# Ledger of designs, part 88: designed miniproteins, single chains, continued (5)

Each design is a single chain, and the fold is of that chain. pLDDT is the mean over its residues in the fold that is shown.

## One batch from the design tools (miniprotein)

Design m19056
Fold by ESMFold2-Fast:
Structure m19056 (fold): chain A 72 residues (1-72)
Amino acid sequence: SLLEQVKAAYLEVFPEKAAEITADRLPELSGSELFALLAKLQEQGVDLDALAAQADRIFPPRSAAWFRQLYD
């Protein structure tokens, strides 16, 4: 699933934060953390259009809002 792809990329970039991941969403990301995660997702060829459509389900509210503004 898209959520599992994003979680996998997050764990590759931030393995020390595994305990902060919930079953349904990632933790709130700083701007630098979100940029690092998006760079990894882009390198992996993740469907960013699908991610934008599901941002509120995958990211916490602040990170989801910022991602939509950046991607739009």
Scores: mean pLDDT 76

Design m19057
Fold by ESMFold2-Fast:
Structure m19057 (fold): chain A 93 residues (1-93)
Amino acid sequence: ADTEKARKLLELQREFSARASEILGAPARIVVYRDPETGKLMGVLIRLSESGLPEGTVLEVTEDGEVLYESEEATPELLELLKEFIKKFKELE
């Protein structure tokens, strides 16, 4: 098991989720997953409740920079943050 790689990915997710929460002004989580149909990495920014439950999606983007979903809360700063997260995640995998 690559425990060190898993730890670095978790630290990256925590760092970028904290930065997203600061920019958004509300609790947020950034996640990356691989689309099983396309094989592409997908980045999602999710707004959370105060209890940490998902309240809604803010942004969803592909590793190629295509925006699949954008809410009214989405800003250029949040979009660039999500793109930076995907790039760094890809460098670690």
Scores: mean pLDDT 82

Design m19058
Fold by ESMFold2-Fast:
Structure m19058 (fold): chain A 95 residues (1-95)
Amino acid sequence: MKLHNLMVAAMLHLVAASLDPTADREKLEEVRKLIFEAGEAYDNGDYEKAIELFKKAADLVREMLATEDLSPEARSALEGALGIIEEMIKQLEKE
């Protein structure tokens, strides 16, 4: 799957999580911002910067999954976002 399609899928999962009151909206906005900045780095050919920013986004999602009293729906959405972010990192590290 193309990286752009993975970014869109990750963002949709983060938006779904942001609609749930058990998820920290400020942390979700930071994750979305990191993914957006990673996408800009990728578009500029800065793959090292893109990988760094995606790893920061993944770490923040893992922190939310470990520390927040999430609903099953919010947890599922964040787990989905994390899996997609990890796949994006893996694809960029292959190139």
Scores: mean pLDDT 82

Design m19059
Fold by ESMFold2-Fast:
Structure m19059 (fold): chain A 95 residues (1-95)
Amino acid sequence: EEFRELARKHADAVRDEILKRQKEAIENDVNSIKTKEQYEKRLKALEEVKAEIDRAIENVKSQQPSEERQRILDELNEQKELVDYAIELIKKKMK
């Protein structure tokens, strides 16, 4: 149990660092887009992915509460945060 709790805290810190690096990668990717058409195409694709993530979250929420359900919800919420971050950056760049 002590080893599992220590591993969990370490995994949480690693996840936070990965999330930060993924946001930095998104910023670099968005900054590399050169045309309005490319921004519009990527924005549409990201909005479709966001809709799929939202549906997945609602489907998982309809299941009985469990540690596994919470883990899946946490993963989906992290994916949603990255997609929302990318959408907002693109919208700001399009002005």
Scores: mean pLDDT 78

Design m19060
Fold by ESMFold2-Fast:
Structure m19060 (fold): chain A 99 residues (1-99)
Amino acid sequence: MEAREREEARRRALELLARAGRERDPAALRRAAEELLELAEKLGEGDGEILVLAAAVALGEAANIEAGRAGADPELTAVIAAAVATGDLAAAAERILAL
C-alpha cells in the first residue's frame, strides 16, 4: 500500500472511532463498524487488527443500546483511536489490559 493511502485510511479510521465513541444510534454504530472493517481489510496486519477490535466494540455498543444497557467504555475507544493513529498495537494492547 502507498504511504499516502495508508495515512489517509488511518485518518479516516480515527474520525470514525471518535464519531462512534459519541454515537447513541445503533444503526449509525453498525454503519461505522462496517466502514471500520473495510478499512481493516485495506490496512492489513497491525492497524487492521486494531480496526477489527474497534468494529467489535462498536457492534457491542449497538447491541447494548438496543438492550437498554449502559454503553461502551469511552476510554477503550480513545485507546483504540490512539493505536490506529500511531500504529502501535503493543501499546494499545498494554493499555486495554490495564483497563
Scores: mean pLDDT 68

Design m19061
Fold by ESMFold2-Fast:
Structure m19061 (fold): chain A 80 residues (1-80)
Amino acid sequence: IKKALELNEEGKKAFEEGDYEKAVELYTESIRLLKEAGAPATLIALTYNNLAEAYKKLGDEEKAREALEEGHRILLEAAA
């Protein structure tokens, strides 16, 4: 989980720098590690929201929508 949180923070820094491609890469890897670690659904969903914003900046509206939907799905599954 520590490595996943580090990657998420690195992704935020890349996003602030305008390196949206790197932000996508870092957020995607963070999500993978969070899922492997059984991290809270809220944390995984927040990282998907960050991923969606990065895709939106790259002009990939479809992938942005997919990321938001996946994060929402994870929250709904955790609430059930």
Scores: mean pLDDT 82

Design m19062
Fold by ESMFold2-Fast:
Structure m19062 (fold): chain A 88 residues (1-88)
Amino acid sequence: SMRQQLEAMLAQTRAVKAKLEEFLKKAPEKYKPKIEKMIKQVEEALRDIEAGLANPDDRELVHRAIMASASVGVNEIHMIILQKEIEK
């Protein structure tokens, strides 16, 4: 169901936020502002996904939730790229 998909998106978004918060603790000072910006973007995505989950019959809210989930996936990829860059 759409609700189950939105619940899965919410769980994934929370997991990505936790990974970013852990990364922030270990990152060199010069990268922390970029990671903090990613955390803020993921927190905004959480709000959009929660709004969709509260109203799964609202097409606009569900569309925003799906787009927010996609943006979280992009942030996770950017986090991995940045982690590899820092390890060099």
Scores: mean pLDDT 89

Design m19063
Fold by ESMFold2-Fast:
Structure m19063 (fold): chain A 64 residues (1-64)
Amino acid sequence: SEEELKKEIEELRKLADEALKHDSPAVRQMAERARQVIDEAEEALKNGDFDTARKKLEEAKRLL
């Protein structure tokens, strides 16, 4: 549902923000990419494209 996707976006944003504080440059770089993908998921959801939003959130999970 839209509500579930919104909650997942919020949770993944928090994880990405935490990963950005990591001492490893590689971890921070992956977190930055995840943040971009999460933004794309939010835009897809805003446009009613739930399938694209889900796919983008799956990509973000793999980066985190």
Scores: mean pLDDT 85

Design m19064
Fold by ESMFold2-Fast:
Structure m19064 (fold): chain A 89 residues (1-89)
Amino acid sequence: DEEALEEGKKRVEEAAKELGIEVDPSMSKEELEAELAELLAEYEALAREAEALVEKYGELPPEKVEELRERSGRLLVKGQLLKMKLAEL
């Protein structure tokens, strides 16, 4: 249980490092919650963009699939990193 959690944290930290994603370790709980709320808004905007593409073309265009996957992947990693830091406060 604890080992699985630590391995999960390590994978998120490694993914964040590879993507150049950093969270300021001096951030307050309120600042972390604000960052998470902003990230959620960005994720909703991305989902809306994907929905508009599907509505226009009937399916997500292949050239946009990789772009949107990379963008959503970055948001997911940042969200997990922020949640991990919030859980430690």
Scores: mean pLDDT 78

Design m19065
Fold by ESMFold2-Fast:
Structure m19065 (fold): chain A 100 residues (1-100)
Amino acid sequence: EPLTEPLPEEELRERLLKQLLEEAKKLGVELSEEAIEYLRKGEYVKAAEIALKEGKKEVARLIAGAAVVAGDYDAAIEILEKIGDEEGLEAVRALVEARK
């Protein structure tokens, strides 16, 4: 039975960042370098706060999605609360409860 090593968290974060940059480009919005630095560190809430200060609510929502994919549900919940996305917040909370 071949055991495949899981991706390091740094590699997972870089893949999520690349996907985030492509999705933001499709929506015609850009991530700031400060937001990108926080995303590389896995600090999703801080990255989303930078995006929100710039008026980029769609970018903050994409960052919340990246946090969910990374398994950081607490960060995703906090970001969605800052956006006021009640529907997204309920969806993430349902995912957390379903994992029990």
Scores: mean pLDDT 77

Design m19066
Fold by ESMFold2-Fast:
Structure m19066 (fold): chain A 111 residues (1-111)
Amino acid sequence: SIDEIVEKLKKALENKDLEEVSDSLAQLLPRADELTDEQLEIVLKGLKFLLSQYKGPIPESAKENILKLIEKGLKSSNEKVKKAAKEAIEVILSNENELEETKEAAKKLLE
């Protein structure tokens, strides 16, 4: 269930377990529309952690789901969720190895 995967992600983040964070996010990213605000904050924090550790560009296969997750966070009425989404964008924009197309897509979400 989503609740079990989110709880697994939360524990992986507490332990800084990059592999477990990555595995949990892979399952949750396609299901962003099913997340509560509390779950969305955890998932966005997980995304920020993963992107901060991963130095390569976002894989094309994950890009749409990542941008959709961030957009959902930015549209939340919850200030903690909005902050987590903005912090994920900042990590994308600060990555020197990221594609300009991906950075421009992330910037447009702030407009």
Scores: mean pLDDT 88

Design m19067
Fold by ESMFold2-Fast:
Structure m19067 (fold): chain A 75 residues (1-75)
Amino acid sequence: MEELREKILNAKTVEEAVEALLEAIEKLGEINVLRAIGEKLRMIGILIDAELNGWSEEELLERLKELGLEVIDEL
């Protein structure tokens, strides 16, 4: 739990944040598969919004970290 939270907080790139978020979603899927699917769709929605609206990498990274922490709080 704490190691995964640290991994999310310390992500320096969008790729690292996505990898940490996907790991958190995988753990959530062991408890609640439908909730995990929903969070994966939220992540995809964030990535689409970032591309369509020209978000900076910093803004996208911050939003992905926020979602990752929300997912961990469900564990």
Scores: mean pLDDT 83

Design m19068
Fold by ESMFold2-Fast:
Structure m19068 (fold): chain A 87 residues (1-87)
Amino acid sequence: SENIQKALDYAEEAGRFLEDAGLTREGEATRRAVEDAIKAGDAKAAERAFKLAIDAARQQLGERAEEVARKLEELGKKIVEYVEKAQ
């Protein structure tokens, strides 16, 4: 339960980070998809949601794309770790 809450906290952080980067719709969609994956205990679904967010950042953010992608990769890794620990 505490591990699930940590995963949800990171999902919220990822959504806010995307919104702050100017990807408001993608941030909302990523937060929802990742929260659903966390609640289902589906680490692979969470990974897929982050891959879509990273792809969107690379397409839309130009010079900022790689820095945003790197942060999303960090957050996605943390979410997967906590979902797997929650077992």
Scores: mean pLDDT 84

Design m19069
Fold by ESMFold2-Fast:
Structure m19069 (fold): chain A 81 residues (1-81)
Amino acid sequence: SKELKELVLKFEKEKGKKEAAATAIMAFAEEGFVKDALEIAKELGLSPDEVAAYAAELYNEDPKLAEEIKKKAKETAEKVK
């Protein structure tokens, strides 16, 4: 959605890092905005694997959460193909 895109761009601009944008994309995908999240990731030039890698790096204090993010990104990519 437009709101999701604006939020992702705000995080990227504010933090100056694609990792912040990737984390926001994954959070919204978990809330059911899967298709919109992947379209925004493509627009930013991020693959689902890159989104998962960036999110995992930001959640280095929780390795279980990092693995869950990787799993969801891969499953989401397969469903939207």
Scores: mean pLDDT 59

Design m19070
Fold by ESMFold2-Fast:
Order: structure tokens, then C-alpha cells, then sequence
Structure m19070 (fold): chain A 77 residues (1-77)
């Protein structure tokens, strides 16, 4: 699996784990995105923090992306 595929799988797993707590799902997904940005995309801590803040400010959009991710992975299984 590529790093991008592993990252996407982690985001989907966080959403499924926190299916009954959408706020927690968004918070944990934002943390995973920040970590991936620093480790794999070469973002600084400040840049990763801004990305995390943007995700937390757009919870509905983030949830919609995670939900679409679940549907996509189910279609590929």
C-alpha cells in the first residue's frame, strides 16, 4: 500500500470508530492529517496547525469527505 492509501484508510477507520461521535471523528481525522502533512508532505508545524484549524472550522465538509471515503472503500472491497 502507498503512503497515501494508508493515510486514507486511517481517516476512514477513525470515522468508523467514532460513527456515533462526529465531533470526535473530525478531531481525530484532523490530527491524522496534521501528522501526515508533517511526515509525508513536508509541512512545518505551523502549516500543519493551519490545516488542522481549517478542518475543525469546516466539520460538515470533513464529515462528508470521510463518509464518501467509506463508500469508496466499500466499493473497492
Amino acid sequence: LSDAEKFFKELVDVYLKNKDDPEKAVEEAAEIMAKYGIEKLGLSEEEAKKVKEAWLSNKETVLAMLEAGVKRLKALE
Scores: mean pLDDT 78

Design m19071
Fold by ESMFold2-Fast:
Structure m19071 (fold): chain A 80 residues (1-80)
Amino acid sequence: SLKEEALKKIREIIEKSDLSEEVKEKLLEIYEEFLETKDADKFLEEYQKLYDKLSPEEQKLLLETDEKIGEVISEYNLKE
């Protein structure tokens, strides 16, 4: 499915990032839930909680990773 293909690409982006393994796992969980529910409010709440716990260096890495993931999400939304 397009959802499974999008999730695979998101996982690859996250795994190639310089984020810590714990942050990678949490970010993937947040995106998996978003793709399942499409609940933007819950996504923003969980993402903000993750962001606020990170160092300034990891916050920058998270935003760079999120920008790349956003391109995949946009492609998925155009096809669905």
Scores: mean pLDDT 82

Design m19072
Fold by ESMFold2-Fast:
Formats: structure tokens, C-alpha cells, sequence
Structure m19072 (fold): chain A 97 residues (1-97)
């Protein structure tokens, strides 16, 4: 596989792990994994919509850590799940083109 396809796969895996850490209440690990995924997405020049979704997930994770708000925590999990799906579509496009 190309380095680009491997990078996208890594970003997707990090994003999925971030969602799992939010579910476990490990916000520090979730924020770290989400930030690493965001850095890879920016480096690989993914669509701005994907970058925005990842940033929203990280921001919601930080808010959930600060407030303990279950609604914000649920939004963070859903946002990371959506971002992982968006990254998968980008990786599929790279393999098909």
C-alpha cells in the first residue's frame, strides 16, 4: 500500500479508538488519539468537512471531560463515529482512483 493509504488507515483506526476511549470515560486518551488523527488528516489534505468533523469530536471530548455532561459525551462518540466513516470513504476513493 502507498504511504498515503496507510496514513488514512491509521487516522481511521485512531478515530475509532478515540470514540471507544470516550465511552470508557478515558477522555485524555481519546483527545490524544483524536488529535493524532486530526494531524494526519491535515497532513494528507483530506476534505475540510472531514477535518472539521474530527476537530468537533476533539472539542466535544474536551467539553465532556470538563463538564461531565452525558449529552456532550454522547455527541462526542457520535461525532468520532461519523469522522471514522468519512475517513474510510476517503481511503476507498484513494484505492479506487
Amino acid sequence: MSARVQGLQQARDLTSQAGRYIRRGDFQSAIRQGQQALDIAKQQNLRQSVIDTLQQGVDLGRQAAQTGDESVRQQAVQTFSRAAGQILLEATREKSE
Scores: mean pLDDT 83

Design m19073
Fold by ESMFold2-Fast:
Parts: sequence; structure tokens; C-alpha cells
Structure m19073 (fold): chain A 100 residues (1-100)
Amino acid sequence: METLLRAIGALLRLQGLILDLRSLKTPLAQEAAELGEEALRIGLELMKQGRYEEALELLERAVELAERALAAIRAGDEEAAREAIEELRELIEEGKELLE
């Protein structure tokens, strides 16, 4: 029960971060937002399959990486932003392998 509620909370946080990234209107912010949207899609699919623990782990990691990307982009640290985006891309690849 708690895991499902936490997964929903992470999903909502990620959606908010995607909107913030989209508002920045930079290529790096758009790339991070697109990857965040893919993580959101994978998390939702895991939740549909009843895999709430895996959905929570994926979504919480996506939130952390999206927050890092957003903070780096806002600070003008393009190198740190690219590092966070690359880790988010790796997370999406892992998430795709979890889907049957």
C-alpha cells in the first residue's frame, strides 16, 4: 500500500520536473524533458503490471536525475547537465529491459 502511494508521488514529482524543464526552452532542457517523459511512460507501464516496487525505484531515480539536470541547466553548467542526461538515458535503457 505505501509503495503504491510513494510511486504515485514520484510520478507526480517527475511530471512537475518535466514541465519545469520544458519551460526553459533550451536544447538540453528539451532533451532532459523527453527522457523524463520516457521514464514516466515506463513507470506507468510497470504500475499497470502491479510492479510497484520496481516502478518506485525507477521513478525516484528519474526524479533525482531530472532535478540534477534542471539545477545544472539553471546554473548554466552544461557539462553537469549532460552528465545527468546521460545517467537518465542509462536508466531508461534499464527500464526498457524490465518491461516484458
Scores: mean pLDDT 88

Design m19074
Fold by ESMFold2-Fast:
Structure m19074 (fold): chain A 109 residues (1-109)
Amino acid sequence: MAAAETAALEAGRAIAELVTLSPEVKAQIQTVVAKGAKAATDAALAGDEEKMKEAAEKAAREVERLIIEEAKRNAPERAEEVARLARRWGEAVAESIVATAKAHAEAAA
């Protein structure tokens, strides 16, 4: 978790230097991550590793989409660089969701 959290913070900081994310988009990202984390944890507790990974990947793709759409609206000239950073942030989000879900499943065992 710590490495994925550090990567997410670094990517988020880099994105913030290129594009100002609206409070609405930040709230949507938090909602997507929370829903993905719950779905992944529920799947991990049920022993369904495939659904756990699918939930994490779905959350990551939606976070990437939200950031890229914001960049296209507010800084279209930097949209490609923001897209690269958003993919890295999405990867870190997916890793964090999977790690948290596995930790909850292990604690419940």
Scores: mean pLDDT 77

Design m19075
Fold by ESMFold2-Fast:
Structure m19075 (fold): chain A 83 residues (1-83)
Amino acid sequence: MSVKQINELLQEALKVVGLEPPEDITDPNFKYIGTVIGLAGTLQSGEKITVEQFIELLETLAGRSLTEEEKAKVKEIFKKYNL
């Protein structure tokens, strides 16, 4: 997966959970930068994550459980990017 696709994926996913993504997800002032860089590194290396692991990550970043509608949107994003 390209760096551009990873950035687009994370931007879309963060918006679903109501977090304002920075223009660049690697901005060192972003509160969750370490988690975002870790995920981007995993995806760029070609490692696979499950949709359930991705949802759990977003729930951690949001500090709450996702609604069923948010989970459905995240699953569609995950499928769109062939994860």
Scores: mean pLDDT 71

Design m19076
Fold by ESMFold2-Fast:
Structure m19076 (fold): chain A 77 residues (1-77)
Amino acid sequence: MMAVVVDSKVTVEDIKDYNLSHAEKIYLLEGVKEEVKKKLKELAPNAQFIEVKGKSMLEVAREVAAEGYSILPITGK
C-alpha cells in the first residue's frame, strides 16, 4: 500500500516520469500548483486525493506511516 506526499515546490517536470499506478492516496501540501494536481490525477487515476493545510512534509509523512502506508515523498527544488 503506497501513499504519496507532494510539497508546494513540485513541478510537472518533477513528477512526469513517476509510476504512481500503485498509489492509494496522494497528499497535497498547501500551495501545490493546479497543473501538478492535474498531472498527478493522470498518473494515479484511482488514488484518493487529500489536500492538507498547515502541515509540513515530515508531519504528514509521519501520520501516514502510522496508518501502515509505504510513503513516497516528492519534494521540489
Scores: mean pLDDT 83

Design m19077
Fold by ESMFold2-Fast:
Parts: structure tokens; sequence; C-alpha cells
Structure m19077 (fold): chain A 85 residues (1-85)
């Protein structure tokens, strides 16, 4: 349903923003490789869910999904940069 799709998008957006805040707050602490791998897996799962959901959304909701995907991709690039350092 539209309500369910809207709820999934909102939950994914909140989760990815919380992950971004967590990373920003922990810039002074190097995460373990295991922690980084778990975060990368979670980001990849969110990206996959949003990409699968996107074609079923209205244009307004697709714009919100695109914003969430942009943030998720930024978080992923930050995690990959930390992992390669």
Amino acid sequence: SAITRRAILAEAGVTILQMRVFIDQRLNIVPSQEELNKLLKKVDEIIAELEALRPQLTPEMQARADEALAVANEVKQSLLAIKQS
C-alpha cells in the first residue's frame, strides 16, 4: 500500500541519517574492520531496498527516495574511505 511504502521510505531515511550522525560523532575513533563491514552491509541493504522500492513510488516520493539514496551513497563512500585508510 502507499502507506506502507511511505513508512519504509521514512524509516530508511531516519536510519541512514542516524548512521551519518554516528559516523560524524566518531570521527575521532577508528572503527574496527568488523564494525566497518557491518555498517557497509547495512548501507548496501538500505540502498538495495530504496532502489527496489523507487519504481513503485509516486514522483514526489521518488524525489525523497533519491535524496535518501544520495545520503546513503555519501555514507557508503565515507565508510569505504575509512576502510582503505
Scores: mean pLDDT 75

Design m19078
Fold by ESMFold2-Fast:
Structure m19078 (fold): chain A 66 residues (1-66)
Amino acid sequence: GELGEELQKAADALKAGDSKTAAEHLEKALKDPSGRGGIGRKIEEALKAAKAGDSKTALEYLDQAG
């Protein structure tokens, strides 16, 4: 999928409280070449927060990535 599509699906899952689905979409986003560098670092932090169940912090990192 496109990077933006995966990030949007992750954000939607986090807003719904579904951290597991959000983590799956964030992992897919990190596999996209356009998700490298500074954006990739923010996505990695969002993934860590999502895996910890911290949807608010994960959404904050995704906002910084977009």
Scores: mean pLDDT 78

Design m19079
Fold by ESMFold2-Fast:
Structure m19079 (fold): chain A 79 residues (1-79)
Amino acid sequence: FEEAEKYLKEAGKYLSKGDYEKGLKYIEEAAKKLSGNAKETVLRIGRLAVSMAKQGASPETVERMLEAGYDIAKQEEEK
């Protein structure tokens, strides 16, 4: 789970730089560290964050979306 958080933080950094391809890759790597509903939640919210970043959303907005995705995923799977 901590590994997934690390990958999502890296995704946010790349999305803030306009590197959407690498940002998406890190979101997919975060999802690979998870299973079930948590994995689907990270992929769903992560893809939405990429879309929002492409549309000019602020780095703060993108970071908040990725944080929300992580928090929801954490609640969906017992740690």
Scores: mean pLDDT 78

Design m19080
Fold by ESMFold2-Fast:
Structure m19080 (fold): chain A 76 residues (1-76)
Amino acid sequence: EKAIELVEKTLENLKKLYDEYQKQADAFREQAEREAGNPVLAERLRRLADSYQKKAEIAKKFVEAAETALENLKKS
């Protein structure tokens, strides 16, 4: 029960982190489009968007792992 509760709490936090990183990635991507006339700034904003997108994908992988762990704990 304690292990299940901890994994569920971890899953909630990871889902929130994924949402936050995805929102940040989208914001930087939109800013890069607005700054298309400044190629240096646009490239920096795209790199920031890519960085946050990678963080979101990592968080998503941890969500999937936590879901698998939760299923395995419920079978124990």
Scores: mean pLDDT 85

Design m19081
Fold by ESMFold2-Fast:
Structure m19081 (fold): chain A 76 residues (1-76)
Amino acid sequence: VTKEDLEEVVKKFEEFAKYLVETSSPEEAIELIKEVLRKALKYLDIAAEESGDYEAAEKAKKEVEKIAKEAIEKAE
């Protein structure tokens, strides 16, 4: 896992959250964003352990959490 891989995860999560907010019902978007956020955070924890780059993984976790919060607020 590289720093670029972690940045790609953040970017794809942001694109996915925006897509859901624009195309799904508010209730569906919120539930799916929460589910994918849980999976993304778990993946980033595993990636940190495997790569040893805990700083990059923590930064990515913070970014996906922020994206999820903002997307949920927009869906409401």
Scores: mean pLDDT 80

Design m19082
Fold by ESMFold2-Fast:
Formats: sequence, structure tokens, C-alpha cells
Structure m19082 (fold): chain A 86 residues (1-86)
Amino acid sequence: SAPLVLSDEEFVARLKREIDEALAALAAQGVEAEIVIVTVETEAQRAAARALMAEAAERYATEKEVTIVVAAPSAAMAEEIRAWLA
């Protein structure tokens, strides 16, 4: 099976839908979640995103705090998602 290739527009639309679904599910449980949007264009940014995801998992395990980390493949996509969430 070939990997699914999405356009930038299709990818952003899918991310927005997944964020909406995650927030709705958490709200239904009475849970507040912090949303952090990171850009993953460079290896340094990917490493930082992995560290944030590990920290988010640790905070949930120890403190029951929920953080949704959104990894955007470009700065433009990250900005569009931040503007959409505002």
C-alpha cells in the first residue's frame, strides 16, 4: 500500500477535524486541555516536538494534565492552525 499523499489544504483540513474531535471528546469528559502547535520542518524542530510530546505524556501520567501537541509540517500551516484556534 502506497503512503497517503495529502495536499497542504487537505492536511490542514484533516488536522483541524482531528483537533475539533479531540477537544469535543475531552470537553464531554469535563477535561481542560492545553493546545501546543509546533512546526517540524527541521531536525531540531522535530527533536523539540518529540521532547514536548514526552513531557506532555509525563504530565498526564503524574499530574493528569492533558496537552494536545500538534505537529505542523510547515510554519505556514502552524500559523493557519493557530489563527483558526484563536
Scores: mean pLDDT 79

Design m19083
Fold by ESMFold2-Fast:
Structure m19083 (fold): chain A 86 residues (1-86)
Amino acid sequence: DAEKLKEEYEELDKLFEEYGIDDPEDRELARKLLENGGSFPTAEEALAGVLIDRAIKEGKFDVIEEIIKNNLSPKEIIEKLSEALK
């Protein structure tokens, strides 16, 4: 659905501004995850996925474990990881 994908792109750009996601590689990866329409059907899920990948690459496993244990929503994951990745 092209209309739904457009709305999710608009929400994704809003999330980038709200949480200070300035890295063009992170932004491009989030858009690609959203475009693939699989496991990341929403802007929040796409951005959460990108931030989880970055946290793993930066060795922030304690934060990842906390996310899993607390069953955090995509929005809560974004809030926690955007702060942790500063």
Scores: mean pLDDT 80

Design m19084
Fold by ESMFold2-Fast:
Structure m19084 (fold): chain A 58 residues (1-58)
Amino acid sequence: SMDDVRQQLLRELQREANEVVEEGEANGLSDDEINKRLQQVVADYQQRLAQALEQVRQ
């Protein structure tokens, strides 16, 4: 269902965002650099959500 797809993608978004922050801090990245990477994660999430929505709706 669409709700299951959204929940799965949100969980993946949260996981990827957490990994970006943890890896960024471990590698000594600035907050600005971490934010830039987080913006990319959000953009990728939005693209995957749009594709999933199209497939569910057919």
Scores: mean pLDDT 82

Design m19085
Fold by ESMFold2-Fast:
Structure m19085 (fold): chain A 108 residues (1-108)
Amino acid sequence: AAEIERLARQIREALDNEDFDRARRLTDELAALVRRALFGPSVEAILERLKATRDLSEEKRREQAEALAYTAAELRAIGLRTMVDLYIEGRTSKEVVYRELDSVLAGV
């Protein structure tokens, strides 16, 4: 989404300017949007795969799809925040953070 692309660009600018407080704040905003943006599409993708499963009701398939989609979205959001924090702490490179941001954008 355009908002996710804008936040990713602003995070890159904040990191380039060594404005680490702004970078963290923007990363938390992006993480929240990633959770919301990935959930719906992930549920539908997982449901499509679960159609091949026998002996599960439609309600149980949706319940499982929602649980898996929630877990995937949370792991992605946590991963992004972790990479930004590691860079600010001097424990990883800017290139690693930028690859994580690009990966988030490609997944949404």
Scores: mean pLDDT 79

Design m19086
Fold by ESMFold2-Fast:
Parts: C-alpha cells; sequence; structure tokens
Structure m19086 (fold): chain A 64 residues (1-64)
C-alpha cells in the first residue's frame, strides 16, 4: 500500500515536471517561433497537469 502511494506520487511528480517544462517552452516558442507552436505546447502542459491531478487523486484513495 505504501509502495503504491509512492509510485503514484512519483508519476504525479514526473507529470508536474513535464508540465512545467512545456509551459517554459511555450513562453520561449511564443517569443522565438510562433503563437501556434506555443499554444500546442500549452495544451501539452495542460494534459500533463490533468494527469498529475489524476495520479494525486489515486494516491489519496490508495492511502485510505
Amino acid sequence: KVDEVKELTDKALEHARKAREYRQLAEWAFENESPEIAQKLRELAEKHEEEMRKYVDEAVKVAQ
């Protein structure tokens, strides 16, 4: 049970890290590439943020 919570938490942290990286890339792309590429990168960041939230919710359920 504790190991499962840790695995889910680690997955949430990985998605959180990727979301942050995509948001930074989106800002860079807006200034240096195109708004269209920046928007796609923001959408990728949002998907990783949603996955992170799902893993957090699963970890909370397993911990109970």
Scores: mean pLDDT 83

Design m19087
Fold by ESMFold2-Fast:
Structure m19087 (fold): chain A 94 residues (1-94)
Amino acid sequence: MSAEEALELLDKVLKENPDNLLVQASALIMAAIELVDEPELAAELLREAKKVLEELMKKDPSLSDLVKNSLLLLAELADALGHKELAEELRKTA
């Protein structure tokens, strides 16, 4: 998938699911994975996913384990992209 196509799909999912933080986080993570060849864009999507996951954990504490596991997976992806500081922030938030 091209970067443009991945971002267009992301925008559509976010617009169609404005109140579903779990779907929003999943879409941001999937877009970051598709954009791994563009590490700066992927890192920005991971930062947005972190914010959505933090909000999800505040609204639904029963999902805390899911959010923590997701943040740890995002940290691994951030490390793979060379964004060590972002990876450390993601691990600290988890």
Scores: mean pLDDT 83

Design m19088
Fold by ESMFold2-Fast:
Structure m19088 (fold): chain A 68 residues (1-68)
Amino acid sequence: SAILSPEQQDKILTELYLQGILTPEQATAIGKALGGQPVTADELLELLKKYIPEEHYPKVVELIEKYA
């Protein structure tokens, strides 16, 4: 699994927020849970699945692939 830097994580979270998939409160909660550490793409995806409805999972996967 690809490792995502905090900068790559922030790009993904920002794009999900701009597309209306994440609220500001959800983006803040996810950022806090990530703790400014590098995480695997699978770890980010599993965390995002707790906040994002299943209809948006393909978009999350696309963004992870784009920034990984």
Scores: mean pLDDT 84

Design m19089
Fold by ESMFold2-Fast:
Structure m19089 (fold): chain A 64 residues (1-64)
Amino acid sequence: ASKKELRDALLKRADENGGVISEEEVGELLEKFKPSLELAEKLTLAVIENNGVITKEELEKALS
């Protein structure tokens, strides 16, 4: 339930921002939804590996 809600929120925010989401926006949603530690670490690592900005496609890969 919470994982799907977080995924939908991340993808929606990326779509509203022209297909990208920043590290700050990802962190804000992680604080709001408080997912599992493993999922939070996976998303944080994906953002870091992409220099602080992640695309909708990269988000979907990180959430798989």
Scores: mean pLDDT 79

